# Designed miniproteins, single chains, continued (5): the designs that were tried, part 28

Each design is a single chain, and the fold is of that chain. pLDDT is the mean over its residues in the fold that is shown.

## One batch from the design tools (miniprotein)

Design m16942
Fold by ESMFold2-Fast:
Structure m16942 (fold): chain A 92 residues (1-92)
Amino acid sequence: SAAEETLARVKAFMAELAKKEEEYQKIADKVFAEARREAERSPTVEEAIAIIEKAAEEVAKKDPEAAPVAGQLRRREIARLREAARRAAEAA
């Protein structure tokens, strides 16, 4: 039926979107792995956060469709850095 053909096209489209999201995640993960290493060498939390924000901007600039993935990674890494700084301050 026409409905079965439409459903098959929708499923194919969803599978293609999932594959693209996986590719964007891999690209973002690679850029953020480098940014994390640079951030770990930073003398301040503010400088480390700036490195992570710059990495997210570079991913979004290179591929605008990857912007949501880059945004999620940015939020996660910044939250991690802030929590680490909070714990370090409490231990001092």
Scores: mean pLDDT 82

Design m16943
Fold by ESMFold2-Fast:
Structure m16943 (fold): chain A 73 residues (1-73)
Amino acid sequence: EIEELIKLFNEVNQAIEAGDVDTALELLKKLREKYPKYEKLINEIEAAVQAGDFETARKKLRELAKKVIEDLL
């Protein structure tokens, strides 16, 4: 579970760094389906990716990662 979550986060980050919008959106959809608790933050990342605002997408992805860590502790 946790290992899959970390892998998925890394894949989303790599897609964003590559500017691969289609791949990033598909991975974010998968993340939202597996972790509906974080849907609001995931939707904000998706909106930034769709707008081509990869800096905001990256910042929001970090916020999501921090929230996941806080919820696990």
Scores: mean pLDDT 81

Design m16944
Fold by ESMFold2-Fast:
Structure m16944 (fold): chain A 74 residues (1-74)
Amino acid sequence: SVEERLRRLEAEARARFEEAKATTDPETQRRIAAELTAEGIEEAIRLLREAGVDVDEADVAAARAAIEAARAAA
């Protein structure tokens, strides 16, 4: 299911983040986390649309705004 795909994507992103966190400084950790979050959100939107889920344009806009905010905070 789409939910199972999203859970796998989230788990993979979390694992990569934890691995990076163990070996890098806080500034690099924040940058990697922001990039992984941005990639994860865009991939989730892509997978939902590919699966035929009707994704609300307002939700897509909100997700992209969150990506921009995360990158600005890194």
Scores: mean pLDDT 66

Design m16945
Fold by ESMFold2-Fast:
Structure m16945 (fold): chain A 98 residues (1-98)
Amino acid sequence: MKKDDVIKIIKENEKGKEYIASLTPSGASGIVKDGKFLGFLTSKGETLLAPEYEGRITISRDLEKKKLFIDIKNPKPEDEGIYYTVVGDKKSKGIKLK
C-alpha cells in the first residue's frame, strides 16, 4: 500500500458489500457502514465510533509492514463475512470471519 493512498476496508457477505472503514495518509481513518459515517480511528489509536460499535471494533495499521489489523471483540453474527482492503482498483487477499 502507498502511504498517500486512501485505504478502504470492506466486509462482504450474503447481504452484500459493506464499507466499514477508510484510512487516510495522515494515519487517521473514517469508519463508514451502509453509507453512513460512524466515526474516526486516529493515528494515536483512538477510535471515534457510534456507541453500538464502541469497544467492539478496533482498526490499526502498520505502515512499515503494510498490514492492517482488525480486532473484533465479542463477535456477533452480523460481523461474519470476508474482510479485505481496496486501494484504488486493487483488492487484498480476503480473510473470512465465521
Scores: mean pLDDT 58

Design m16946
Fold by ESMFold2-Fast:
Parts: C-alpha cells; sequence; structure tokens
Structure m16946 (fold): chain A 91 residues (1-91)
C-alpha cells in the first residue's frame, strides 16, 4: 500500500541518519580523553545500535503488512531519541 511504502521510506531515512550518527560518535570517541564524555559517547552508540535493530524489525513487519500501533509509537520514540543524539553531537 502507499501508506506502507511511505512508512518504509521514513524508516530507511531514519536508518541512514542512525548510521551517520554512529560514524560521528565513533570518530569523537576515538579522540576523546574525558572519561565522562567517553561513557556518554559509548551510551549513544549503544542506543543507536539498538534503535537500528528495532527499526529493521519494524521495517520487516511493515513489508509483511503486520505493523502494530505499538510499532508506530516505537518508531516515533526512536525518531525523538535520534534527534536528541543529533543535537548532543552538534555541541
Amino acid sequence: SALNEKLIKRIDELLERIDKLIEEARKKLAEEKDPQKIQLLQQMIDALQLNRKELEEIKKRAKEGKLTDEDIKRLEEIERQVQGIEDLLKQ
């Protein structure tokens, strides 16, 4: 359906954002010497990797026409988390 195609595109765009943020966080982590900032960067990478895995599962359910209201709420939560990490990495 057109709705599923738009949702899959939305997920794919979010997956690309996550991959770029993991790369940015990894580059910052490689040069970081502050233990608190190292811990924060590691937590960001871990959260992004978990979100990536969950998005792949949501995408699979969307392709199978098995998407739930919980999947939509989780997608919106992941979008908010990704935006928060983007904002922190810009500082």
Scores: mean pLDDT 89

Design m16947
Fold by ESMFold2-Fast:
Structure m16947 (fold): chain A 87 residues (1-87)
Amino acid sequence: SHHQEEALRLLEELRELLLELAPDAESFVRTVDAFEQALRAGDWAAARAAFLRLEGGAAYLIQSLNVPEEEAERIRRLLRELAAVLD
C-alpha cells in the first residue's frame, strides 16, 4: 500500500541516520527490525506498538550520545512523519 511504502522509506532514512550516530546500538537495531517486520506484514496495531518503542529508543540515543540539536531535530522530524503515516 502507499502508506506501507512511505513508512518503509521513512524508516530506511531513519535507520541510516541512526547507524551513522550509533553503529553498535544492537538493542536499537532489534527495535527497528521489529517495526519493519510489522509494517511489511501490514499489522498496523503491531506497527504502532513497535513505533512507541522506537521513539523511546531514539530519545535515549539522542540523550546518551549528546547528539547535536540539528541532528536531533532531523531524527524527531522523521519520527513525526512516521507517526503521521501510522495515524
Scores: mean pLDDT 82

Design m16948
Fold by ESMFold2-Fast:
Structure m16948 (fold): chain A 63 residues (1-63)
Amino acid sequence: KELAKKLGYNLTDEQIEEILKRLDSDGDGKISPEELANIIRVFDTDGDGKIDEEELKKLLESL
């Protein structure tokens, strides 16, 4: 929650959890703000730092 606020992202805690689960493919359970930002940057073409459900689904399907 505070992580998304610091990065300027408008994500729900459920959306963050889904992204973290996909990023945690290595099983570390550790996701840095930089790794999250890298994933978001790849498909966030508008650069707003906002992820809607469609963009989130697209991300999850690409992982």
Scores: mean pLDDT 59

Design m16949
Fold by ESMFold2-Fast:
Structure m16949 (fold): chain A 100 residues (1-100)
Amino acid sequence: MAEEIAEKIRKVFEELGHTELGEVWAERVLAYLELVEKHKAGTLTEADLAAARERGAALMARAQELLDADPLDEEELAKLEKGLQESDEKLQKLAEEYEA
């Protein structure tokens, strides 16, 4: 399921011509889901959280670098929001299962 969400994100960004940005975004989502799974299993450590913060900062810096080089226009942003809506719904369902 996590990889299916990642593939959907990659495809949406690829169709917009922002393949590298899509890879960064997919990696962020996969990292988040890995933390959620570890927390649910009771195996999440402070080291995992520290590594996630460092990785998150690096991914955010890379996303900003890519956006500075090739910014998204309003039409591309609208297409991205629509394309990611299904992924957001899947993430919400996973969050609800985690709370249960």
Scores: mean pLDDT 74

Design m16950
Fold by ESMFold2-Fast:
Structure m16950 (fold): chain A 62 residues (1-62)
Amino acid sequence: EPPAKITSEVKIEKLADGSTKTTIKQTVERGNEKVTIETTVVMDADGKILSVERKETKETLP
C-alpha cells in the first residue's frame, strides 16, 4: 500500500466588520482516493466564534 500524502493549507481573511475568517483545507491522498476536508471558522472582533462550517469531499483519482 502506498503511504498517505497529507497536504494542509490555512487562509486567514480579515473582514470589513472586524471579524476574521479562517479557512483550513486538508487533503489526504492514499492510493486512488483523495479526501479533502475544508473547515471555515468565522470569529468576531472579540475572538468569539460566530460560525463553523465543515465540508468533506471524497474523490477517486484516475
Scores: mean pLDDT 78

Design m16951
Fold by ESMFold2-Fast:
Structure m16951 (fold): chain A 81 residues (1-81)
Amino acid sequence: STQELIENARTLILEFMEELNAPEEVKEEVEKRFDELLKNKASLEEVIEEMRRFAEELRETYPALAIIVEYVVKELEKLLK
C-alpha cells in the first residue's frame, strides 16, 4: 500500500541518518514532515516532492544527509508508473 511505502521510506531515511550520526534536530524534522504527510493522506508523488525539497534544504549544511534523502526519493520514483 502507499502508506506502507511511505512508512518504509521514513524508516530507511532515519536508519541511514542514525548511522551517519545526524543531528537530532534533523531527525526530528524528518519525523515531523512524514507525520504531516501521513496525517494529510499524501500521495506517493506528494511525498517525493516534499522529500526532494527537504534534500535541497539540507544540501549546503549536511550534503551527506541530502544524498541519503535523494537516494530514497529515487527509489520511490521507480515505484511510480
Scores: mean pLDDT 85

Design m16952
Fold by ESMFold2-Fast:
Structure m16952 (fold): chain A 71 residues (1-71)
Amino acid sequence: DEVVRALQEEMGLSEEAARHIVEAVRLGEQATADSVEVHSQINRHASKAMEIGGIDSAQLAEALRLARELL
């Protein structure tokens, strides 16, 4: 919840977009190089965060970094 709040405050993301960022980061922490399905899910969550949040790829990268720092 702290990470979702930080993404909303710092990046102006909706709760739904922020949740997609958090899920992408959490999946990334659990993923191994051989986890093709997990990497596919990470990419889908990242794409949904951009679509719903109305952010570009640079803003997505910053949101992912912020989420990783707080998790």
Scores: mean pLDDT 79

Design m16953
Fold by ESMFold2-Fast:
Structure m16953 (fold): chain A 83 residues (1-83)
Amino acid sequence: MKIDEATEAALKAVERLHQQSVEKARRGAYAAMESIADSFGPEAARRVGEYVAKHFESQGHKETAEAVREAMEEVLAEYEKRR
């Protein structure tokens, strides 16, 4: 899978979960960022996380955007510890 396809899949997954709750969106973002970090590296996960967070900010969903950024930072910190 190309990184652009992975980015779109992550955005759709988090958007679907956001409709249920901010906490579910955070968990979905974590899973998506972890998968992207495993496949494309932690810098790709950072870029995708920021893209998804900015999407929710542009829609006025600041709480979900913050949850996505928190999940992204948690994944990145975990990857730094494993290296």
Scores: mean pLDDT 82

Design m16954
Fold by ESMFold2-Fast:
Structure m16954 (fold): chain A 85 residues (1-85)
Amino acid sequence: MKEELLKKLMEKARELGITLEQFLAGLVLAGKIEVPEEVRAELEAHRADLGLSEEQIAEAVAFFNSLPEEEQKLLQELVLEMAEG
């Protein structure tokens, strides 16, 4: 399940012309995924340097909203694991 979700995310990021890390940062900035306050503050401080357009963030959010609740929860857990590593 986690591996399949990760593959879907990587494919969607590729379609948008961004990295997986940029895709996940977009979801955090849009308030769809919770991370430690320090991580969110750092991303917001460097928002312009992320190379993300409003359109790319909107596409990432639309993709997230299209996922089943179980996969949304799994993505939240995965991003927290990455932020704590």
Scores: mean pLDDT 79

Design m16955
Fold by ESMFold2-Fast:
Structure m16955 (fold): chain A 63 residues (1-63)
Amino acid sequence: SRMDEERETVERVSGLLEENRDHLSVDEARAIVQEVQDLLDQGASPEEVLDRARGLIERQRRR
């Protein structure tokens, strides 16, 4: 179901944030979580959500 896909996507995003914990402030991690939630609420695919999360994490790693 869509709810199962959303839960799996959130779990994968949580894993990405955990892996990059040392490169993210609490505020940066919260902003990424909020962006992910907004995309899911708009009906974005799991692939789109994961690509956005990875992109945001990469930007923080470069800065």
Scores: mean pLDDT 82

Design m16956
Fold by ESMFold2-Fast:
Structure m16956 (fold): chain A 93 residues (1-93)
Amino acid sequence: MEELEKLKKEVQEIIKRAEEKGDSVTLRLAQQILAIIQDALKKGKLTPDQKFQLEIIRGLIGIVRGVGKITNDEETRELAEELLEITDKLLSL
């Protein structure tokens, strides 16, 4: 539970940064991860279905990171890289 609470705070920080930047794609992905964390906190664990959803979201974040790299948008790249790290930590639980 402590790990989920920490990851929740980290995702909320990414949401704030994405909102400030106007990055609607990163914002939506971060909000989806936040919803999964909130549901997992209520249930005390991540379900296999939630882990599958996180794997799909991870793929989409990888695309956003790639776009940030190609467009030389370092802030989008950094937000996507941080969100990938959070997603990998969730999948390791």
Scores: mean pLDDT 86

Design m16957
Fold by ESMFold2-Fast:
Structure m16957 (fold): chain A 61 residues (1-61)
Amino acid sequence: MDEKVKEINELSAELLEEASKLTPEERDRIFAEMDKASGLTPEEQIERLKELLERVRKLKE
């Protein structure tokens, strides 16, 4: 299996779990950004998902 695809799937799963603890409006915005990231290269997707995950964690605090 492509290691980058595995990392994308793992980051996406973690981001979905973290986003579930936000308000509906914040969660919907994060999901929209994840959808936009799906059109990028695997490298760009990984970087974008990491940025979104960090942002979601800050919103939860």
Scores: mean pLDDT 78

Design m16958
Fold by ESMFold2-Fast:
Structure m16958 (fold): chain A 93 residues (1-93)
Amino acid sequence: MMVKVKIRITFEKPPTKEQAEAVKKTIEEAGGKVLKVQVVGNTLYVEAEIEEEKLEELIKAIEEKAKELNATKVDILAFKDGEVVLSKTINFK
């Protein structure tokens, strides 16, 4: 069953195209399908779909990649049938 994931990654400066592509690739390698990528100020917004069974691995992969890219914060919301099934905030500072 597919879960919709909304990911918000905050950086000290506006994220580069390379940082955005690295996050997209990380989601795709974890088995997710990227639906939307948007940069607003210092924050990268990503919407993706993933199989429910792969959600935990995706969250771990995003946390590791965001830390590698020197992000300051990651917010993740996962939705199943319109309901929030997971909400996680990770602060690196």
Scores: mean pLDDT 86

Design m16959
Fold by ESMFold2-Fast:
Structure m16959 (fold): chain A 103 residues (1-103)
Amino acid sequence: MVKEVDPEEGRKLIDEWLKSATPEQQKRLQELYDRLIANIPDPDPEEARRTADTVIGFIIGMSKKAGMSDDRILELLQALVDGDGEEVKKLLEEIYEKLGLTF
């Protein structure tokens, strides 16, 4: 089983990913991060950021372990932000299969 990602660990995973990302990929991630925060119905902006750090960091961490490319990770985050639950499910099932996990 995969360890749960808290907001601090999620932020660390995002920061490590950004160090290796191109300026275009960094801009894409920032746009997706901002859109995710805007979609969180929380009056506390710091709590919304903690949620975004947890969700995005978890996806980056799992996708990296599964050997997914940075562009593929951005596609998964785009599907999540767009609310395409069926596409998100398919991509998560692919990650679980590559990690040897059962659904």
Scores: mean pLDDT 74

Design m16960
Fold by ESMFold2-Fast:
Structure m16960 (fold): chain A 95 residues (1-95)
Amino acid sequence: SKEELEERLRALEEEFLKEIDELEKEAEGNPELQQTLENFRTSFRGSVEQLRKLIEEAGDDEEKLKEAEEKLKQFEEDSRKAIEELRKQIEAAKA
């Protein structure tokens, strides 16, 4: 449902922003990684806003809700992979 998708998006936004905050602390003293994280945060927030609009515009349209759900799944997967790669870059920089 629309409400379930909105709740999932809010939960994902909170989870990933918290992880980004943690990565930013770990990247202190590395300007290149700090810039990469800032760019990722900006892009991430933009994607969240676009998904929020898609869910809102779907209303009670079952087809549009399915499209929004698939985009939300892709966003979750892509964001997790990006955060994992950022963690690897930060760990490599510390070694």
Scores: mean pLDDT 86

Design m16961
Fold by ESMFold2-Fast:
Structure m16961 (fold): chain A 63 residues (1-63)
Amino acid sequence: MITLDKKEIDKIPELSSYSIKEGLIKVGDELTIVYDGKLYKVKIVKIENAGTDELKVTLEIIE
């Protein structure tokens, strides 16, 4: 599993702190992200402190 802070989340085009705050991205959602120049299919397993500067999102890489 990978845990990302707000600054890291906002660098990923498929994720944003705004979309998480507004509930457009939720725990249990599956999406494809670009991370370190490669496409990964990931599942959102945890969101902490949504709408704050201490936002953390935990992702599980799936096949």
Scores: mean pLDDT 77

Design m16962
Fold by ESMFold2-Fast:
Structure m16962 (fold): chain A 133 residues (1-133)
Amino acid sequence: SEDEAVWKEAEKLYKEASKLMPSLKKLIEEELSLARSQPLQWFRFNLLTQSLAYLLSEIYGKDKSLGEIFKNLVLKTIKNIANKMSVKNLKMFLAELRRQLEQAKQDPKVSPTYVEFLEELLELVEKVLKEKE
């Protein structure tokens, strides 16, 4: 199923993140456990943005070079997920990304790096949507 495909890609990303930053392994495992306890609707949109954004911010705070590697891994993973999504679900994902970007722009606690990351995700997902027709 689409949800199973999305989950498998997200699980791969969490495993790679644990390898990149062993000092954050416990935090990554806690985020994965939280994701596993959520309904599929939460998993599809909130996990892919909120949990990954949090992990990205933590990795960037510890090591900027590893943060860049993790960001590229996240973008690749989201592209793989988007390619497996239906047009309907991809449009809902875009709507949620736009909502999160607007919220991030209004939050002084959100780093400029996170805003740039959401903009890159929007561009990537919009490109996949155009290519699926």
Scores: mean pLDDT 73

Design m16963
Fold by ESMFold2-Fast:
Structure m16963 (fold): chain A 85 residues (1-85)
Amino acid sequence: EAERLAEEGRRLVEAARRNRRMIFVEKRPLPAHEALSGLLMGTQGLSPQEAIDRLYQEGLDLLRRALELAPPEKRPEIRELIEEA
């Protein structure tokens, strides 16, 4: 369902942005495993930047998939989510 994919994609993008802000914008000494362990399924050996980038791309891919499946009436809403990403 397009709505479920849009919700899932938005959550992943928001999680990636939040972790990026804490680590790279605020320059907080945050343990990478603590920032990422609740967000990524079995991701190992990635740097914090690589893990965040993967999460962000997965979220965007879900939003794009939702856009393709959505009826014309709901596409503007999903496009806004992609733009905000």
Scores: mean pLDDT 67

Design m16964
Fold by ESMFold2-Fast:
Structure m16964 (fold): chain A 110 residues (1-110)
Amino acid sequence: NEEELERKIEELIERGVKRVEERNGFSLEVDEETREKALELAKEAIRRAIENGEDLFDVAEELIKKLVEEQGDKESAETSLLLYQLVGAASGLLAEDPSLREELERLVRR
């Protein structure tokens, strides 16, 4: 079920954002465009990792390389950093919750 998979990925990202904010002791102080782009790329990375069995960090690296090619190093730096933080948080959440990982894998197989 694609709709359920998308919903679960969004829930995982929301939990990831909360974890990043908690570790930093404050809300993410980035402009809205940077935040939206990082969230978009994080969702794509998680979806590809689950659907294709790709490594989450390898997918994130590919997406960052494309972003750098489009925008340049300086303009993509904040988005890239936030993407790595979100991917790291999501990876940690999946490692801590094997049931969530199994549920996401089932949604891909159905």
Scores: mean pLDDT 77

Design m16965
Fold by ESMFold2-Fast:
Structure m16965 (fold): chain A 90 residues (1-90)
Amino acid sequence: STPEERLKALEAKVEEEIEKLNLDEEQRETFKEAVRLAFEAARLRRTRSLPEEVEEELNERAEEAEKLPLPEQLKTVVEILRRAIEELRA
């Protein structure tokens, strides 16, 4: 199996596990979006890296997000991942 095939298989398994969680529909969809973006970022990181300063900033934002209620935490994680993907594609 290629690394790409392995990432796709893992992504599918994670999405299946999310379906087993007792979440409402909006939370489930946001969680799935976060997972999809996380795997996209992982694929990009195979050939690209974020500047150390950006990595540190995003990690700090992620730690602050842990203090938020789950719906806001999930939305914040999506925003962080979109920012990471934008920087990785630049």
Scores: mean pLDDT 80

Design m16966
Fold by ESMFold2-Fast:
Structure m16966 (fold): chain A 71 residues (1-71)
Amino acid sequence: MVSYRLTLDLPPEDADRAREVILSVPGVLAVRRSRGDPRRFGVVAEDREAVENAVKALEDAGFRVVSLEPA
């Protein structure tokens, strides 16, 4: 299992939709919104490939991914 911090450029009202997109990706185990920043998400996945697939799914859904960092 791997943990990453994902930052998106999105309006707060779209955060739940972004979360649903991340959770729809095979190999993503958990997603949690940051309490201090609605654009920041903690992602727990089986491996790095699942995290990269989540980034692609978000971009395909029209979200801008600002950063992806190991947590």
Scores: mean pLDDT 82

Design m16967
Fold by ESMFold2-Fast:
Structure m16967 (fold): chain A 65 residues (1-65)
Amino acid sequence: MKKEAEELFKQGMKYLGEGDTKKAIELFKEASKKDPSLKEQTDKLIEGAKYNEAGDIEGAKEALQ
């Protein structure tokens, strides 16, 4: 259901804000799996989270554009 995917997306954003990038990535993947319309947004956030974890701020900025 779209509501379940939206809740997973919101939880992913919360964990990303808390610095738990691994949990955020897991939740974004689950959200896009349940609602493929979120895939573009979740893919960008996952890429940004990976670059942030690696300390590549410039890579994160590029991935989010």
Scores: mean pLDDT 72

Design m16968
Fold by ESMFold2-Fast:
Structure m16968 (fold): chain A 78 residues (1-78)
Amino acid sequence: MEVARLARELAEEEPDPRRREYLLAIARAAEKANLEEELDEEEREEVRRGILNAADALLEGEKNPDTVSAEKLAEVLA
């Protein structure tokens, strides 16, 4: 799954453990949503930016990572 893969790659390179937890939560939500669309290079950059923005929004809002929904993730990536 492209979105889950990108989120996991971002989590592996994230030095902040709290932000890493949100990135992993996003990856889990993407897996549940079966977001397996093949992305080109431009789309991957846009999705990567969307994932980082979503993680930052969750961290800023101090939300529980378990509240990341597949539906909300789809809205952010659209």
Scores: mean pLDDT 68

Design m16969
Fold by ESMFold2-Fast:
Structure m16969 (fold): chain A 78 residues (1-78)
Amino acid sequence: ALAADGEALRARREEILEAARELAERAKAAAEAGDLSRAAAYISALRIESVALDIAGDHETAEYVLELAREAEAYVEA
């Protein structure tokens, strides 16, 4: 079970969350710079990661990553 692999699960989750936050910030920075294509690419990467996490059974992390994608998308569309 994933819960039984605590160290590996924690390391993987922390890595995924940090990468997701970095992608969200890069999407916002790209939008501020006027590079909407790059912003869209980062948002797409977040959405793909969310789907992959959901398929893997980490629904909570998937929802968090999807929320980051939605926030970045709303920021870009503002």
Scores: mean pLDDT 78

Design m16970
Fold by ESMFold2-Fast:
Structure m16970 (fold): chain A 100 residues (1-100)
Amino acid sequence: SEREKALEIVLEASRIARELIEELLEKKAPKETIRKAVFVEATMTMALMGIYLGASKEEIKKVLEKAIEELRELEKVAPEEYKPLIREALERLEKLLKEL
């Protein structure tokens, strides 16, 4: 049950990160902005691998918290036109983390 819930949350987090990358690409965001968003998705993939390798809920939570911090830093440095998209993804991810 707890592992299934963690898997569902991490899969949804990965989906949110992927949607952000797709929107940033469509809007022709700078390479650095896209690269940082891709790093956030890669961190979600690490959380998924952690679940398969028997990582604890607390270890998974720390990986997700790291991804959220990276996205928060991205919001600060991104060009103004992309900040709303990053903020929306950040709010959705923070809400998901509370479910874990």
Scores: mean pLDDT 85

Design m16971
Fold by ESMFold2-Fast:
Structure m16971 (fold): chain A 70 residues (1-70)
Amino acid sequence: SSLETAIEMAERAAASNPELTATVVDERTVEVDTGPGGEATARALAHEMEKAAPGARAEARGNVATVTEL
């Protein structure tokens, strides 16, 4: 599913960068907190997650990237 792809991408990002925190918020939503000053990283992650999961919508708000399966 689109959400499974997004969760795996978020977990890989968090595993590669200790400043990132990936959280499954609910059955349709995952968030990645990129830490203070991570706004550019959050936007880049949202873009990549949306591209990798076409059935989901991704957005960045401050330093947090959120992807939701539609």
Scores: mean pLDDT 77

Design m16972
Fold by ESMFold2-Fast:
Structure m16972 (fold): chain A 71 residues (1-71)
Amino acid sequence: SLLERAREAIAAVEADPTSWKALLRASVALIGLATELVFSSGEEKRRLDEEIARLSRAIDAGEAAIRAAKA
């Protein structure tokens, strides 16, 4: 499922925040969740909003880590 892919993507970024591969995987998962959100309502929408927020935070952390590694 898209939620399982998002969870795996978050775990990959958390395991290695400097991995561009993990960051790209997380970005793809985010697009998938955002697409699902357009067609969701009620509790499912709430769950998707929460997972999107988690994934966005993981992506931000990964981008910051990669940027710090370049400095």
Scores: mean pLDDT 75

Design m16973
Fold by ESMFold2-Fast:
Structure m16973 (fold): chain A 81 residues (1-81)
Amino acid sequence: MKSLEDAFEELAGLLETDPQKAVELAKESERLAELVPAPLRVKLLPELWKPRDTLPLALRRKRVDFWLNHPNAEELLSLPP
C-alpha cells in the first residue's frame, strides 16, 4: 500500500461491494503496519486525524464508514506513532 488516499478509496469501495474483502485487507494492513518502522505506521493510520483533509467529501465519508465497521477499530486507533 503506497498511498493512504488510494488505500482508503480501495477499502471504502470494497466495504460497499465486498465487506469481507475490505475487512481482510484492513487486517493485512494492520499486520503490516505493526511490522513497519514507526514513521510508516503513522503514515498508514494517523493521517485520518489530520485537521485538514484533502480527500473529497464522498471519500471522507466512506473512510469514516470503513473505520466504524472495522472489527478491530480500537486496535487501529490505539497503535502508537
Scores: mean pLDDT 47

Design m16974
Fold by ESMFold2-Fast:
Structure m16974 (fold): chain A 65 residues (1-65)
Amino acid sequence: SRLEALRLGLEVGRLVAQAIESGLSEEVKQQLLQLGQELAEATRAGDVERTRQLAEEIRQLIAQA
């Protein structure tokens, strides 16, 4: 569902924005920005599976930071 992808993308996009505003290293911030762009593209395309994959990668990166 395009709506499902949109909701998931918005939620994870907020996590990326919050993480970038926190005390993360510049390397991690650059990786989050790149993944965030891919997330926006997958969300716009309505690709729920790709959006979920990117969400998991983003969450893993934040958890390791």
Scores: mean pLDDT 80

Design m16975
Fold by ESMFold2-Fast:
Structure m16975 (fold): chain A 83 residues (1-83)
Amino acid sequence: MEAEETLFEMMVGSTKTSAERGKVSEKVVELMRQALERFREGNYEEAYRLLSQAYDQMSKDLSSDPSASSLYSSLSQRYKEKV
């Protein structure tokens, strides 16, 4: 759990930086922040649902980069399976 929370925090930070640089929408940052809050509350199903939505949005935002888009689409699907 602690390692997963650290990864969540790093992903939120990286996504915020990417949004500030215009690479991903602010909606992705908001979804990841909400996912982290749910994870900290012990609501893992809701956390993974929100994380899946964040990765789905990243895949759409990065559609001009097929490798990045494919990676985030796969991550979105992976977290849908955890709900």
Scores: mean pLDDT 74

Design m16976
Fold by ESMFold2-Fast:
Structure m16976 (fold): chain A 85 residues (1-85)
Amino acid sequence: SLTDEILRIVLEGARRAAELYRKGDIDGAMKVIDEAALEVRRLLLTLSPDERQQTAARVRDFANSLPDETVRTFALTILNRALSS
């Protein structure tokens, strides 16, 4: 589903950003976050406003359930940037 695709992008982006951040590549981590946020936004914009709100809530709940603090923080950052752009 589109929701599952968005969840995958957020998780993969957050994990990659966390990996780069741990290596001290802050600029690389931010680039990954920005690229993931743009793709998530593109997919969310294909949904109706109500579906977008429901999908964003589900993605936020998923992000908040992630056990690793850095991955959780970056997943939420990706979602928040996707909604704000």
Scores: mean pLDDT 89

